Designed miniproteins, single chains. Designs and how they scored, part 62

Each design is a single chain, and the fold is of that chain. pLDDT is the mean over its residues in the fold that is shown.

## One batch from the design tools (miniprotein)

Design m2127
Fold by ESMFold2-Fast:
Structure m2127 (fold): chain A 81 residues (1-81)
Amino acid sequence: MEIEKVKEFIDAFRQAALRLADDPERAANAVYAAGQSLGIEELGRKAAERVMSAKTPEETRQAILDAADELRKAAIEKVKS
């Protein structure tokens, strides 16, 4: 997968997942699915666990943003290797 396609995927994922910030379970499922789609399932699973651990909508939004950044960096590194 080209780096530009990874960036487009993450941007779309981030926008969609943030709309689910009031539903941590659906947000976590979206994070997990993104990790699977990028071939970094283990990282996606760990990020999804952090989203599920959030206690407020603000914490859920921050966990989603952190997950998007982590998945973006890992997917780009995988393409470069």
Scores: mean pLDDT 82

Design m2128
Fold by ESMFold2-Fast:
Structure m2128 (fold): chain A 77 residues (1-77)
Amino acid sequence: MLGGKIRDAQLRAAAAVAALPESQREEGRRLRLRILTEMLADLAYLQTLGAYPKDLAKAEEVRQQILDEGDAHIASL
């Protein structure tokens, strides 16, 4: 379910922000919001394309890439 993946991504982003020092929490919150907003837009776009089974794996790969890029950005703080 798309909703479940969105929830998982929200939990991952929240955990990453929680790992930041308190002095960087506001910056981490902004990054989390940006990552979530970009991810939601990309996932919604992929969903509107009506992915067939052969394209579902590619859609999942793109989703994972979005999450990995977000995690890398937070780690660079």
Scores: mean pLDDT 59

Design m2129
Fold by ESMFold2-Fast:
Structure m2129 (fold): chain A 90 residues (1-90)
Amino acid sequence: AVERERERLERAEEALRKAQEAAELVSKPNPTDEEAEEAKRLAEEATELLEETFGVKLPVPISREQFEELIEVAERALREAREALERAEA
């Protein structure tokens, strides 16, 4: 049981990291086409991890507001996974 909760925590951490990296790339004043493509890839991977691990379905972010929503959802998933691990270890 503890191993499952650790795996969920690791996936939540990965999703948040990818969402943050994607948001940083698109927030640059003059992102290159390569940076925009990388941001889209990272955002798609983050949304897939959240769907597979937590059942949360999100659209691939296009706007700044949607990137902020992705980060919020990933942060919530991380909190839930951390709390679940703490309960499993108790």
Scores: mean pLDDT 81

Design m2130
Fold by ESMFold2-Fast:
Structure m2130 (fold): chain A 72 residues (1-72)
Amino acid sequence: MLTTDEFFARLGELGEILEATGTRIVLRLKNGRTVVIDDNGWSYTITDTDTGEVTVVGSMEEALDAVEELNK
């Protein structure tokens, strides 16, 4: 299982963390996109602010995969 610290470290490799709370991360990706990750307790919601597209995933690992896909 990813720890919260490992999750934040991996997100930092994908871009600049603009905001980080206990339940929300705002990340500016290296490709210039801005994404918002919300921890809902049971799932993670990933919002691409450029398109308005929302992806819902069940784990930190799936959230990282989704953010990495948006960074292409």
Scores: mean pLDDT 81

Design m2131
Fold by ESMFold2-Fast:
Structure m2131 (fold): chain A 67 residues (1-67)
Amino acid sequence: MEVTIEGEPDYEKVKEAVAKALGVPVSDIAALGTELLEINEDGSVTLKVTALLKDGSARTVIVTFKK
């Protein structure tokens, strides 16, 4: 799953976007791991985000931040 967010990457925006993409409440996310995949020519940043949920499952989302 791929998600686009406007503005600079910050922890709260990533957490909210990942929660929305996964269809879970933000409170259900126990931890986030972020990996930088690409800084794009237009200045946007693409991250691979792995969310560890409170039910013990792990889910991955690709998140792109646009300026």
Scores: mean pLDDT 76

Design m2132
Fold by ESMFold2-Fast:
Structure m2132 (fold): chain A 72 residues (1-72)
Amino acid sequence: SELVKKQKELADQYEKLAEEARKNGDEDTAWYYLGKAQVYRDAALSGTEVTEEQIESAGKAAELARKDVRAR
């Protein structure tokens, strides 16, 4: 389906952004992008539509989790 194809493409794009951020030493930004990519990956598996709010929330949650680990 077109929805699943678009979700896979967006997941691929965010994963590439995460790799670039990680290569530049920006772990917080890398986790932010990985959180967004994961939402699109999961949506593609279920064929479920996701909102911008869900994507942003997941990205922020992953970023915060990374900051917590780094602070320990």
Scores: mean pLDDT 85

Design m2133
Fold by ESMFold2-Fast:
Structure m2133 (fold): chain A 87 residues (1-87)
Amino acid sequence: MVERPPKTPKLSEEEQKKILEEIEELIKKVKEADVGDPEIQNFLAQLPKLLEELEQVLKNEDSTTVREAFERLKGELEKAIKYAEEK
């Protein structure tokens, strides 16, 4: 088995970039699906704060914490896309 890296394992810069790119793609999909719904608009207004929180986690936390934060934000974005598409 491959040996684990040092005691404070972080995602590589490339992996962090991929996470941010995936989130940016999902945000674009929410914006494209948005038909001016107030609930979607309110969610979009919260995205800068959620992105800032994710970026802080990416910079300062281990890979497990990063994955948990990423999956939560991804889930919220996917729910918003589905909600917008159902209207």
Scores: mean pLDDT 73

Design m2134
Fold by ESMFold2-Fast:
Structure m2134 (fold): chain A 71 residues (1-71)
Amino acid sequence: EEEIRKLLEEAVKEGIIEEKDIEELAKLLVENEVSVEELKKMLEEMKKNKLPSYYIEVEIGIRKIEEAVLG
């Protein structure tokens, strides 16, 4: 939880997400058991491709559907 929040704070400093999104995204990531490694990968993709913060929400949604069908 704390580690996820720190990664999101770093993403704000890098201009990837906005400060106001930290609490909402941290809660979403923790509730969906997204690992620190998965979050780092998502943030790297957002930085490379200038993607908006809702990209994380979309990726989590896709992951949940894939796990439900294939797992």
Scores: mean pLDDT 74

Design m2135
Fold by ESMFold2-Fast:
Structure m2135 (fold): chain A 110 residues (1-110)
Amino acid sequence: MLYETEVTITLEGTDPKALKQGSAVAVTSLLLRVIADKIEGKGIGALAEKVTSETVDDSDPNRLTVRFTVTAKSKKDAEEAAKRIVEELRRLAASHGLTVTSIEEKVRKL
């Protein structure tokens, strides 16, 4: 079954003054592409062909909503896949001097 997953994350930089709205969106989009490739290689069945990121509030460039589509047998399996994507995002973000500090997840059946 197909599920849309929406994850709202907050990013903090090693230098917060250098982290700008455009840079945060671009970095998140790049990281999600790399995560999709790694997740596919590990056989967890996440189809990340429609990964998008956007700022939740233009006044807070560090708070982003990430959307992606997951093929799963149940909503619980889709939620587990979302958690694995976020864990890998945190790991890759750290390599770019970024930290994921908050996570809110929503999963909807399509």
Scores: mean pLDDT 62

Design m2136
Fold by ESMFold2-Fast:
Structure m2136 (fold): chain A 81 residues (1-81)
Amino acid sequence: GKVDPAVFEAETLLALGEIYFAIGKRLESLGRKDDAIEAYEKAIQLYEEAIRVARQAGHDDLVKEAEENLKYAKEQLEKIK
């Protein structure tokens, strides 16, 4: 079938968000609070874009996955602030 570019874009944004979230956790473990906050904020932005693109593509499972990741990233950001 045809590759849906919007699904690929949403999956890529989700994966990038996961990478920035992992960077944030690593920076937090190193005591680099300000850098960790920046990484978590980038992860949040990427997850929000993934949700937007996934919704436009009608891919409900990907929306749910991105929303769960967004929730967890926001919880971590609130804890570190």
Scores: mean pLDDT 88

Design m2137
Fold by ESMFold2-Fast:
Structure m2137 (fold): chain A 73 residues (1-73)
Amino acid sequence: VPPLPHLSDNALRVLDFLKEHPERSFSSGELAKELGISPSTVSKALRTLEQLGLVESRRVGSTTYYRLSPLVR
């Protein structure tokens, strides 16, 4: 398990946004719209956060939704 204590600014923005909405799930497109970042950049940030256990993913059809992990609060 590689330690990654330093997150990109985009990953921190995604994490902070999810911390403000801990009971909600968002698609990468929704997060991109809310944060003003491209969906591909958001998807990369979300993969890093999911690898660290900070966010949880859920697949609904062809769309993946992400939420704050219970481990983070």
Scores: mean pLDDT 77

Design m2138
Fold by ESMFold2-Fast:
Structure m2138 (fold): chain A 91 residues (1-91)
Amino acid sequence: MTIEDIMERIVKELVETYGVDPELARRYLEYQYKAQKAFAAGKKEEAKKYLKEAEKAGEEILEELEKKGLADEQAREEFKAMIEAARKKIE
C-alpha cells in the first residue's frame, strides 16, 4: 500500500470508531507525516513547523472527543507529552 492508503485507513478508523471529523483527522495525519519526512531529511526547522501544525489539529481532535466523553484530561496530557518529546528529539 502507498502511504496515502495507510493514512486513509487511519482516517477511516478515527472517523468510524471515534466520530472524528474526516478532514480534521486527515489534516492531523498529513502534518505528522510531513514532520517525520522533514526530520528524516535533516530539515529540523520544517519538522518543527509541521509538528506545531499537527499539535493544533490534534488539540482540535481532542476537543471533539472531550465533548463526546471519549477523551479525558489524561489523554490530553499524554498527547502534550508526546508532542513535547517529538519536539525535543528534533532539536
Scores: mean pLDDT 77

Design m2139
Fold by ESMFold2-Fast:
Structure m2139 (fold): chain A 84 residues (1-84)
Amino acid sequence: SAALLEEGRETGRRLHDAMLQAKELFKQDVDEAAKLIAEVTGDQEAGDKVLEAGKQSKEKGLEQANRELGKKLKETVERMKAGL
């Protein structure tokens, strides 16, 4: 339906914007970047994993953030397909 497609586009835009914002935050504050990932995914565990990886290196933190955002995007796409 048109409503499901519009909701999916909005979710995709939010995830894309969060990815760009997280890249900038990882240069300044790993804790704020991890919090953003938890908020956008709605999953505190995703944020905690990003924080743990970020404490090892900012590169590992960004890698984990991309993984968690990609996982959320895949789940959103699968729900849209199931709703069609």
Scores: mean pLDDT 77

Design m2140
Fold by ESMFold2-Fast:
Structure m2140 (fold): chain A 72 residues (1-72)
Amino acid sequence: MGVELAKRSGDYNIETVKEIAKTKGLEAGAKEAEDYYDHFLELAKISGPEEQEAFKENAKRLEELYKELKEK
């Protein structure tokens, strides 16, 4: 409920991906980013218009992080 909670879940998951990349390696972090990306796209499908935008933004941020982790 609410755009702010959606944004906070994205921030939390991005930090979780970064921590996994540091502790378990870049490939583990990339897999986690991909899983959270899919999760936020599914949440966007069942959410209201404002929350949909926030979840899509979370997915985009995770897609960018996934690419960074996969570039090298």
Scores: mean pLDDT 82

Design m2141
Fold by ESMFold2-Fast:
Structure m2141 (fold): chain A 64 residues (1-64)
Amino acid sequence: SKIDELIEKYLKPDGTITITQAALVLKEVLGLSLDEAVRILREKGLPSTLTPEQVKELIEELKK
């Protein structure tokens, strides 16, 4: 899927994604500004790195 392709593009060698890269995925998928995406991630109290599964869960939550 497009989401999986974007996640793989930003994926670190250890299999995690930084908050900044996760914000870029949210921007592209949901049409949010980068500032809006970063704010949402910070408000949820997420760690500095996320798994692909966590990013996908966020996208599904925010689509509702």
Scores: mean pLDDT 80

Design m2142
Fold by ESMFold2-Fast:
Structure m2142 (fold): chain A 69 residues (1-69)
Amino acid sequence: SDEQQQKMDQVLQRMGDILREGIEAGLSPEQILEKIFSLIDSTEGLSEEQKESLRSQGRHMVRHAAERR
């Protein structure tokens, strides 16, 4: 539904914020990914399939940022 898509978009936006804040704070890729997964796991109203999609995207974001660091 549009409401579920909006929820996923909001989580993706916050994942980007966590990545940026974590890089600025000097956190490791593993520490940043842990924070991202914590956000996803605490998010209500999403299916497990949607949460796994977000976890996959989080891994991709952190991996690409780490390669440039």
Scores: mean pLDDT 84

Design m2143
Fold by ESMFold2-Fast:
Order: structure tokens, then C-alpha cells, then sequence
Structure m2143 (fold): chain A 86 residues (1-86)
């Protein structure tokens, strides 16, 4: 459901906020990679739903969720760039 996707995006955003406060580590790196991969999966699922959707209200909700997932991916990628090579 869209509510489930929203809840997952919110959980990923909370995980990113917690990770941003942590010092660089292998664990932080692996968790950031995991968040980025899950965000990519959500974006893919939303794109597939958008291709099939005809209801304007639902299209708007799907596009809003996609933008939120893209923001999560961008934040994860930005944090990944701050991790020095281990």
C-alpha cells in the first residue's frame, strides 16, 4: 500500500538522521549502502505504479512519494561521499 511505502520512507529517513550523527565506520558505510539500495527499490516500484495509474490524485501521491524516496537516496549518497576509503 502507499501508506506502507510512506512508512518505509519515514523509517529510512530516521535511520539516515541517526547515521549522520555517527563517526565514519565500516558499519556506517554498509548501512548507508543498504539505505541507498532500498531507496532505489522504492523509486523503481513507484515508477512501475505511475506507468499504470490513471487517477490524478493517486498520481500526485505517487509522485510526492517518489520525490521523498529520491531525497532519501540523495542524502544517503551525500553521506557515502563523506566516508574515507577504509
Amino acid sequence: SLDAIRAEIDALRADLAALAKQPPSRQKLLRLIGIALRAIGIIYDLELQLKKETDPARIAELEALKKEAEAVLAEAMALLRTVPPL
Scores: mean pLDDT 86

Design m2144
Fold by ESMFold2-Fast:
Structure m2144 (fold): chain A 70 residues (1-70)
Amino acid sequence: MDYDKKIQDYQDRIKKDPNDVQAYVQLAQVLGKKGDYKKATTYLQKAVDLQPDNQTFRDAYDIAKKKAKD
């Protein structure tokens, strides 16, 4: 229940501001906790696109992508 509310809150933030990089990262973290690494990877890719020099986002993307394939 708490995860579904957080997912909706972060999706609403993204709809209001598509460049809200923290909303993409937080949404990906919640999706990862639910085991949905494929969707988490999609949102982390957007965070990397918005901040390509941010190593933390690249590392998170690589981890999620690996878990999505395993």
Scores: mean pLDDT 83

Design m2145
Fold by ESMFold2-Fast:
Structure m2145 (fold): chain A 63 residues (1-63)
Amino acid sequence: MKKAIEEIEKKIEELKQAKTKEEAINLYSEVLNLATKIKDDKLRHELVKKAKDITLEVIKKLE
């Protein structure tokens, strides 16, 4: 679980630096897959929401 949280945080940082809409969507999908390994429902929900919000902002900025 701890390693999955660290990987998600790393991918969220990569999401902020995404240069294409496709790259941002792919990174978000990877976060969703890693989130399935988190047993804490509240923490999983918070991390997924954070990644979703960042993905939407990045996509909006790239348009």
Scores: mean pLDDT 81

Design m2146
Fold by ESMFold2-Fast:
Structure m2146 (fold): chain A 86 residues (1-86)
Amino acid sequence: MEEAERLLAEAQALLEEAARLEARLAEMRASGKASEEELEALRREALELVARAAEAFARAVALAPERTEEYAAALEAAVEAALAAA
């Protein structure tokens, strides 16, 4: 239980960070002041965070498969909260 909860918390944190980077990317594109190289670097960082979050989530589900729906809902809520806070 504790290990699955820790992995879920890690996945939530990574997705929140990815969501913040995606919001920043949208703002930078709208401003037209960032180079394509800068935008691509941020996009790559966001994709890496999402991949790491997916791995952590998969491990959490493997440890507690009966809680998959609860864990998925928690990740969605974390992303929504991060976007609302931006």
Scores: mean pLDDT 79

Design m2147
Fold by ESMFold2-Fast:
Structure m2147 (fold): chain A 115 residues (1-115)
Amino acid sequence: MLEKAKELARRAEELIREAKELLRQGKIKEALEKVNEALRLAEELLRMAKELLKQGNIEEAKEIARMALRVAQRALEVAKEALRKAETKEEILRAIGTILRAIGLIFEAELILKK
């Protein structure tokens, strides 16, 4: 499970790097699409962590939750930058939605880490 989690985290980090480059190019919608794909992978990581907690594997669950937390925090920073650069109502609303999603995942990851 941990090796699969590491691959998901690596893929999410790559998506965040792509999103940052898209923002540099002014492609806000495409950047937010990449950020939301990275957040989907963070959601998968949290599901894996929760399953490990149910099995009593607390240490591996926390390690995976830290990976999800890192992805969600980096996604939040990119989404905030997208909001600052947003020029249309659609871009603003999409960025806000992505920010809220990232905050929710940060909260869930932190709850696992407090166990």
Scores: mean pLDDT 90

Design m2148
Fold by ESMFold2-Fast:
Structure m2148 (fold): chain A 76 residues (1-76)
Amino acid sequence: GLSPEQLAALEAELLALARETVARLAAVLARPDATDEDVEAVYREGDARRLALVRAHGARHGLSPEELAALEALAL
């Protein structure tokens, strides 16, 4: 598994992504012409980036396929 320091680094990157996603959502919702599809696009991109971060971090730190699958399931 990830060390406490590696886990803290991943959590920091995920928190930064969550903050970016919230800011993007706020910007979309501030537009008077914003649609449900615009909102869904923000969440869809956020989910894709979250999965990519988890996978990249797992690969970088040598997680087993089972550990990576468990981490991906927890992140989604």
Scores: mean pLDDT 81

Design m2149
Fold by ESMFold2-Fast:
Structure m2149 (fold): chain A 69 residues (1-69)
Amino acid sequence: MVDKSDEIGVKGAKNGVKAAEAGNSAAAATGAHELRLHGSMSEEDARQAVEAAQAGDAKAAAEILRKAL
């Protein structure tokens, strides 16, 4: 679970954070799902990041993703 596949999730989340900072909150939601699937983020944190992204708060979603990186 904590292995090379985590790097793919982390890279996806970093791309999601950058896109969210540019105003793409949907990319932050995708990054949260990737981190959750690779075990780098709790289900609760991933849910909060997705909820923030769906509410249009890309900045809050990006901050939650950064805490998991």
Scores: mean pLDDT 72

Design m2150
Fold by ESMFold2-Fast:
Structure m2150 (fold): chain A 79 residues (1-79)
Amino acid sequence: SDEEQRELLEQLRESIISLETLVKQHPKDSALLQRVLGQLRTLKKKLEELLPSLSPELQEEAEKLIEEIDRLIARIEEL
């Protein structure tokens, strides 16, 4: 349902925020950064899988979350 999809996207957004916070708190922890990269890649795959089933409004939201993940991955890879 649309409500379940919105709740899932919100949970995914909160997960991304939590991972970004970990990176900001521990920018020199290579082991933690590798785990965060793995989790971000998993979240991206989840969002990409979900995309075709979403309404146009939720597709735009999911695409923005994917872009946020890609930006965070790029930032971590440059650390």
Scores: mean pLDDT 87

Design m2151
Fold by ESMFold2-Fast:
Structure m2151 (fold): chain A 73 residues (1-73)
Amino acid sequence: SVKEIIEKVLELTRRSLEESPEKTREILEEADRLMREAGERMKKEGRKSLTEEEKKILEEAMRYAGEAYEKIE
């Protein structure tokens, strides 16, 4: 489901903060791929928007992703 994909993105972005810069980059690439997959899934399901719960999870995931990006200079 879309929720399961977004939950996995949260897990990956959170975990990326504990890894080396090289590994963090790999994890962020996987997270980006999953977000693309979530968008495709929503399109196939005819969904126009995320649920409030999914939005909260994504918001937290994006916060961790931002922190991770600042580490991989």
Scores: mean pLDDT 83

Design m2152
Fold by ESMFold2-Fast:
Structure m2152 (fold): chain A 55 residues (1-55)
Amino acid sequence: MTVSELQKELAPLSKEEAVAFFRSKGIDLDDDTQELILEGNQNAVNEVLEKLEDQ
């Protein structure tokens, strides 16, 4: 799955739903990364997307 495909799946989701989405894909989010995503930090989202692409 490419980052572009993952971004399309994330586009309709809220920040809270995005966290749930990453957890559903088996990503273990640390507290700091989860808080950054909830705050809308796009760099934190991009780092998680790269981890999903590398699986």
Scores: mean pLDDT 77

Design m2153
Fold by ESMFold2-Fast:
Structure m2153 (fold): chain A 77 residues (1-77)
Amino acid sequence: SPNLEQAQRDVEQMEEILEEVEKKVKEGRLTPMDVAIAMFVVTSLLSSIYLESDDEDIIKKANEIANKTKKIIDKAL
């Protein structure tokens, strides 16, 4: 697909956001601002991936990361 490398970088950025959210939850330091930023960035990157790639594996991975991020946040609140 066109811009495959960009879509892969966007997935990597989503994984970094998930890791930071998991770390803050583990440390008991997740703030409402952290939630707002994480959800905004993850949603924006997911939208970018849909525009850049029709690769089913990349899209599936991005959705799994987005869903996991939301689930972790929902359980922490």
Scores: mean pLDDT 84

Design m2154
Fold by ESMFold2-Fast:
Structure m2154 (fold): chain A 69 residues (1-69)
Amino acid sequence: SVEELARQAGAALAAGDLPTALEYIRKIGEVDPSAARVIAHVVAERAGLPPIPADMTLEEAIAYIESRL
């Protein structure tokens, strides 16, 4: 479920495991892109990256974060 994937993403974020959090974001994005985008913003913030531009798609946002990790 999306809720279980979000819980796992949250646990990875709490542990500082940003790459694992990104993998769960990809899975969430297949069924709930809005929820995935919210978690992607949190990952970017935890990684010390600039805010994700509002006009970026979810796929672009994930690639942006991944390229900067």
Scores: mean pLDDT 80

Design m2155
Fold by ESMFold2-Fast:
Structure m2155 (fold): chain A 104 residues (1-104)
Amino acid sequence: GKKEAIELLKRAIELARQAIEYAEQGKVDKARELVLEAIKLIEEALKLADLSPEVKLEIEVLLGMALIYIGVSGLLEGKEAAEMLKKAAEQVIEAAKLGLEALE
């Protein structure tokens, strides 16, 4: 339901923020794991929430951009990979915030 979707979106923001912190520490694999987990939580929230098709599309576009950044990070190493994962996490945070604004 709506309350469960809100809690998942809030958790996704927390995980994405942690991913940024790990990326800044050079912990690329952990940052990637956390961003992917945050994306899964947002996708589960979209199944539980009655959101307009337009809002769902905007969220899916942001998640798609995050997945592109994660993919690019896999082709890179060190600081450059970390920078892509930070960009991915930023897209995930924006997607979750958009969902929260639509539900609250």
Scores: mean pLDDT 91

Design m2156
Fold by ESMFold2-Fast:
Structure m2156 (fold): chain A 64 residues (1-64)
Amino acid sequence: EENEKIKKEIESLKKEVEDKQAEFTKRWLQLYAEGEEYRDEILKLQEEFDKWVTEANKKIEELK
């Protein structure tokens, strides 16, 4: 019963990671297409995404 709640939370977080990864990829490609002038924006976006994914993965691992 407690385990079922944890499993649902993990599945929800995995879904959020997939959705965020797709959104990040779309934005990254848009900035990349605009050219190297957006290098700082790309780096910032990548850093923010990496931080978010790291926190999400830590939470998933903590729930296991």
Scores: mean pLDDT 77

Design m2157
Fold by ESMFold2-Fast:
Structure m2157 (fold): chain A 101 residues (1-101)
Amino acid sequence: DDEEIAEKIRGLVQAIMSNFSPEEQKELLEKAGLDSVNSFTDLQRIVAEILANPDPSSPASRKILSLTGEDFVQMVKEAMDKLGLSQEEGRKIREYLDSLT
């Protein structure tokens, strides 16, 4: 089930990224040195890069810089709802993430 969990995580992070326009997504990927977002580590890299090199002239960077922890939690919940993930599937994703730390 590691591959199935990894596919669900990929879908979840892509659903989170869908809060950004295609142009904003491309900019965030280029700033982070990524070709695609496939994991929470990739999302963390994007956020870390924007926080380290803030660009308030960029709409994508401004969105990241304005996000609170509550806003991020809300985006994750909305992405889970969009994908139709159950509480059980959310628990498995959390357990998988905990296994990586």
Scores: mean pLDDT 73

Design m2158
Fold by ESMFold2-Fast:
Structure m2158 (fold): chain A 74 residues (1-74)
Amino acid sequence: SDVYEKVKKLLEAERYEDAVKLVKETTGVSSLDQAEKEILKYVRDIKAGKKVDYDKLLILQIGLAAMRKLELQG
């Protein structure tokens, strides 16, 4: 995923605000609570044997990491 690789590079560069912004623009998710709820929904769908967008799941997971880092800085 182009978006996943961009978010990953921003995280590696410790550009957490830019990483969170990109995740928000791509997924609509901008908070820790929203990211956790969306990830849990994907986990439930996977357990139910449903086909899911794994790229979006990976973006949400790396986004959650960026959001946690940003919260610790504030």
Scores: mean pLDDT 85

Design m2159
Fold by ESMFold2-Fast:
Structure m2159 (fold): chain A 84 residues (1-84)
Amino acid sequence: ALEETIKSGLPKAEEKGYKVKYELKKEGNVIKFKFELEKDGETYKAEATLVFNEDGVVEVDGTTTKVTKDGVTTEEHLTGSEKV
C-alpha cells in the first residue's frame, strides 16, 4: 500500500541525511498525502489528493514544490486519472 511504501522509504532517506516529514489522511474514498524532505537548506515537498471511485479509477490532483538554499521556489502541478 502507499502508506507502507512511504514507511519503508523513510529510513533510507534519513540514512542519507534527509529530514523526512509525511502525513497521510484517509476519509472514505479520499486519501490526502503530504511529503517533505529537507537537507542542507534545500526542501522538497509533494502534496496530492487521491480519489478512488467505484469503477476502480483513482483521480490524482497534486503539486510538487522545491525550495533551494538560495530561496528559489519551483512548483509543478500534477493531475491525472489511472485505473487501479
Scores: mean pLDDT 71

Design m2160
Fold by ESMFold2-Fast:
Structure m2160 (fold): chain A 64 residues (1-64)
Amino acid sequence: MAPLSAEEIRRLVAEGKMTLEEGIELARENGLEKAVEQLEAMKYTAEQLRKIGDEIDAEIAARK
């Protein structure tokens, strides 16, 4: 089979049909270096947003 394109992998991740981790793995297996870089950047941003959310939740809990 022809390998999945970088656009197809990014679309599947964006639509929630594939996790960021699965998308990165698939992109690496298909030799799509630029897609790997973009998906890793998205994962990093998501982790930072999650960390900020956890800090906000902890602050709200401390106010109660």
Scores: mean pLDDT 74

Design m2161
Fold by ESMFold2-Fast:
Structure m2161 (fold): chain A 107 residues (1-107)
Amino acid sequence: MKSLVEWVKEKGEELGLSPEVIELDIKNANYSFIPRPLEPEDVEILEKALREVVGDRLTDEQIRKLAERYAKLFNPKYSPLTVALNIGYLLGLSKEEIKRLAELLAK
């Protein structure tokens, strides 16, 4: 099985992200696992992205609870690909849905 770093790099290249952005995401992967105070903007970014990808399968309340949970565990601003991969595997998202989630978080 590919390492998380190798998989994130390949996914970043498939997304058409610049090499510098992909390298920054990989470099910051360790920081995204350090617990931080809940930032309202991080919750909003995750909630909007999740609604776009899984709004047909989850209620707004379920989406908000997931956004709050993941914003406490990961910083979407530092590692959007890593966050999208973790949520994608939890929810059983397709490759295309994971890509869309990562793109929405990287904005």
Scores: mean pLDDT 71

Design m2162
Fold by ESMFold2-Fast:
Structure m2162 (fold): chain A 74 residues (1-74)
Amino acid sequence: MKEVEEEIAKIEEADPVAGGMLREAVELLKKHSKERAEELGKEAGRLFREHSPEEAGRLAAEMAGEAAKEIEES
């Protein structure tokens, strides 16, 4: 989880709204599956490194939405 927290912190620094949504989604998802929460955080960090800040923020918000759907279906 430390690596996930570090990746989300970097995203929050660049895009506080998208980063905040991801942090909330990871905390909620962690209550259902720690493995899924770690995967989400790592994938978000990868997207941030490979894309521009604007594109990374958009993708991060999309990922947070998908995580919210998983929580509702669980």
Scores: mean pLDDT 71

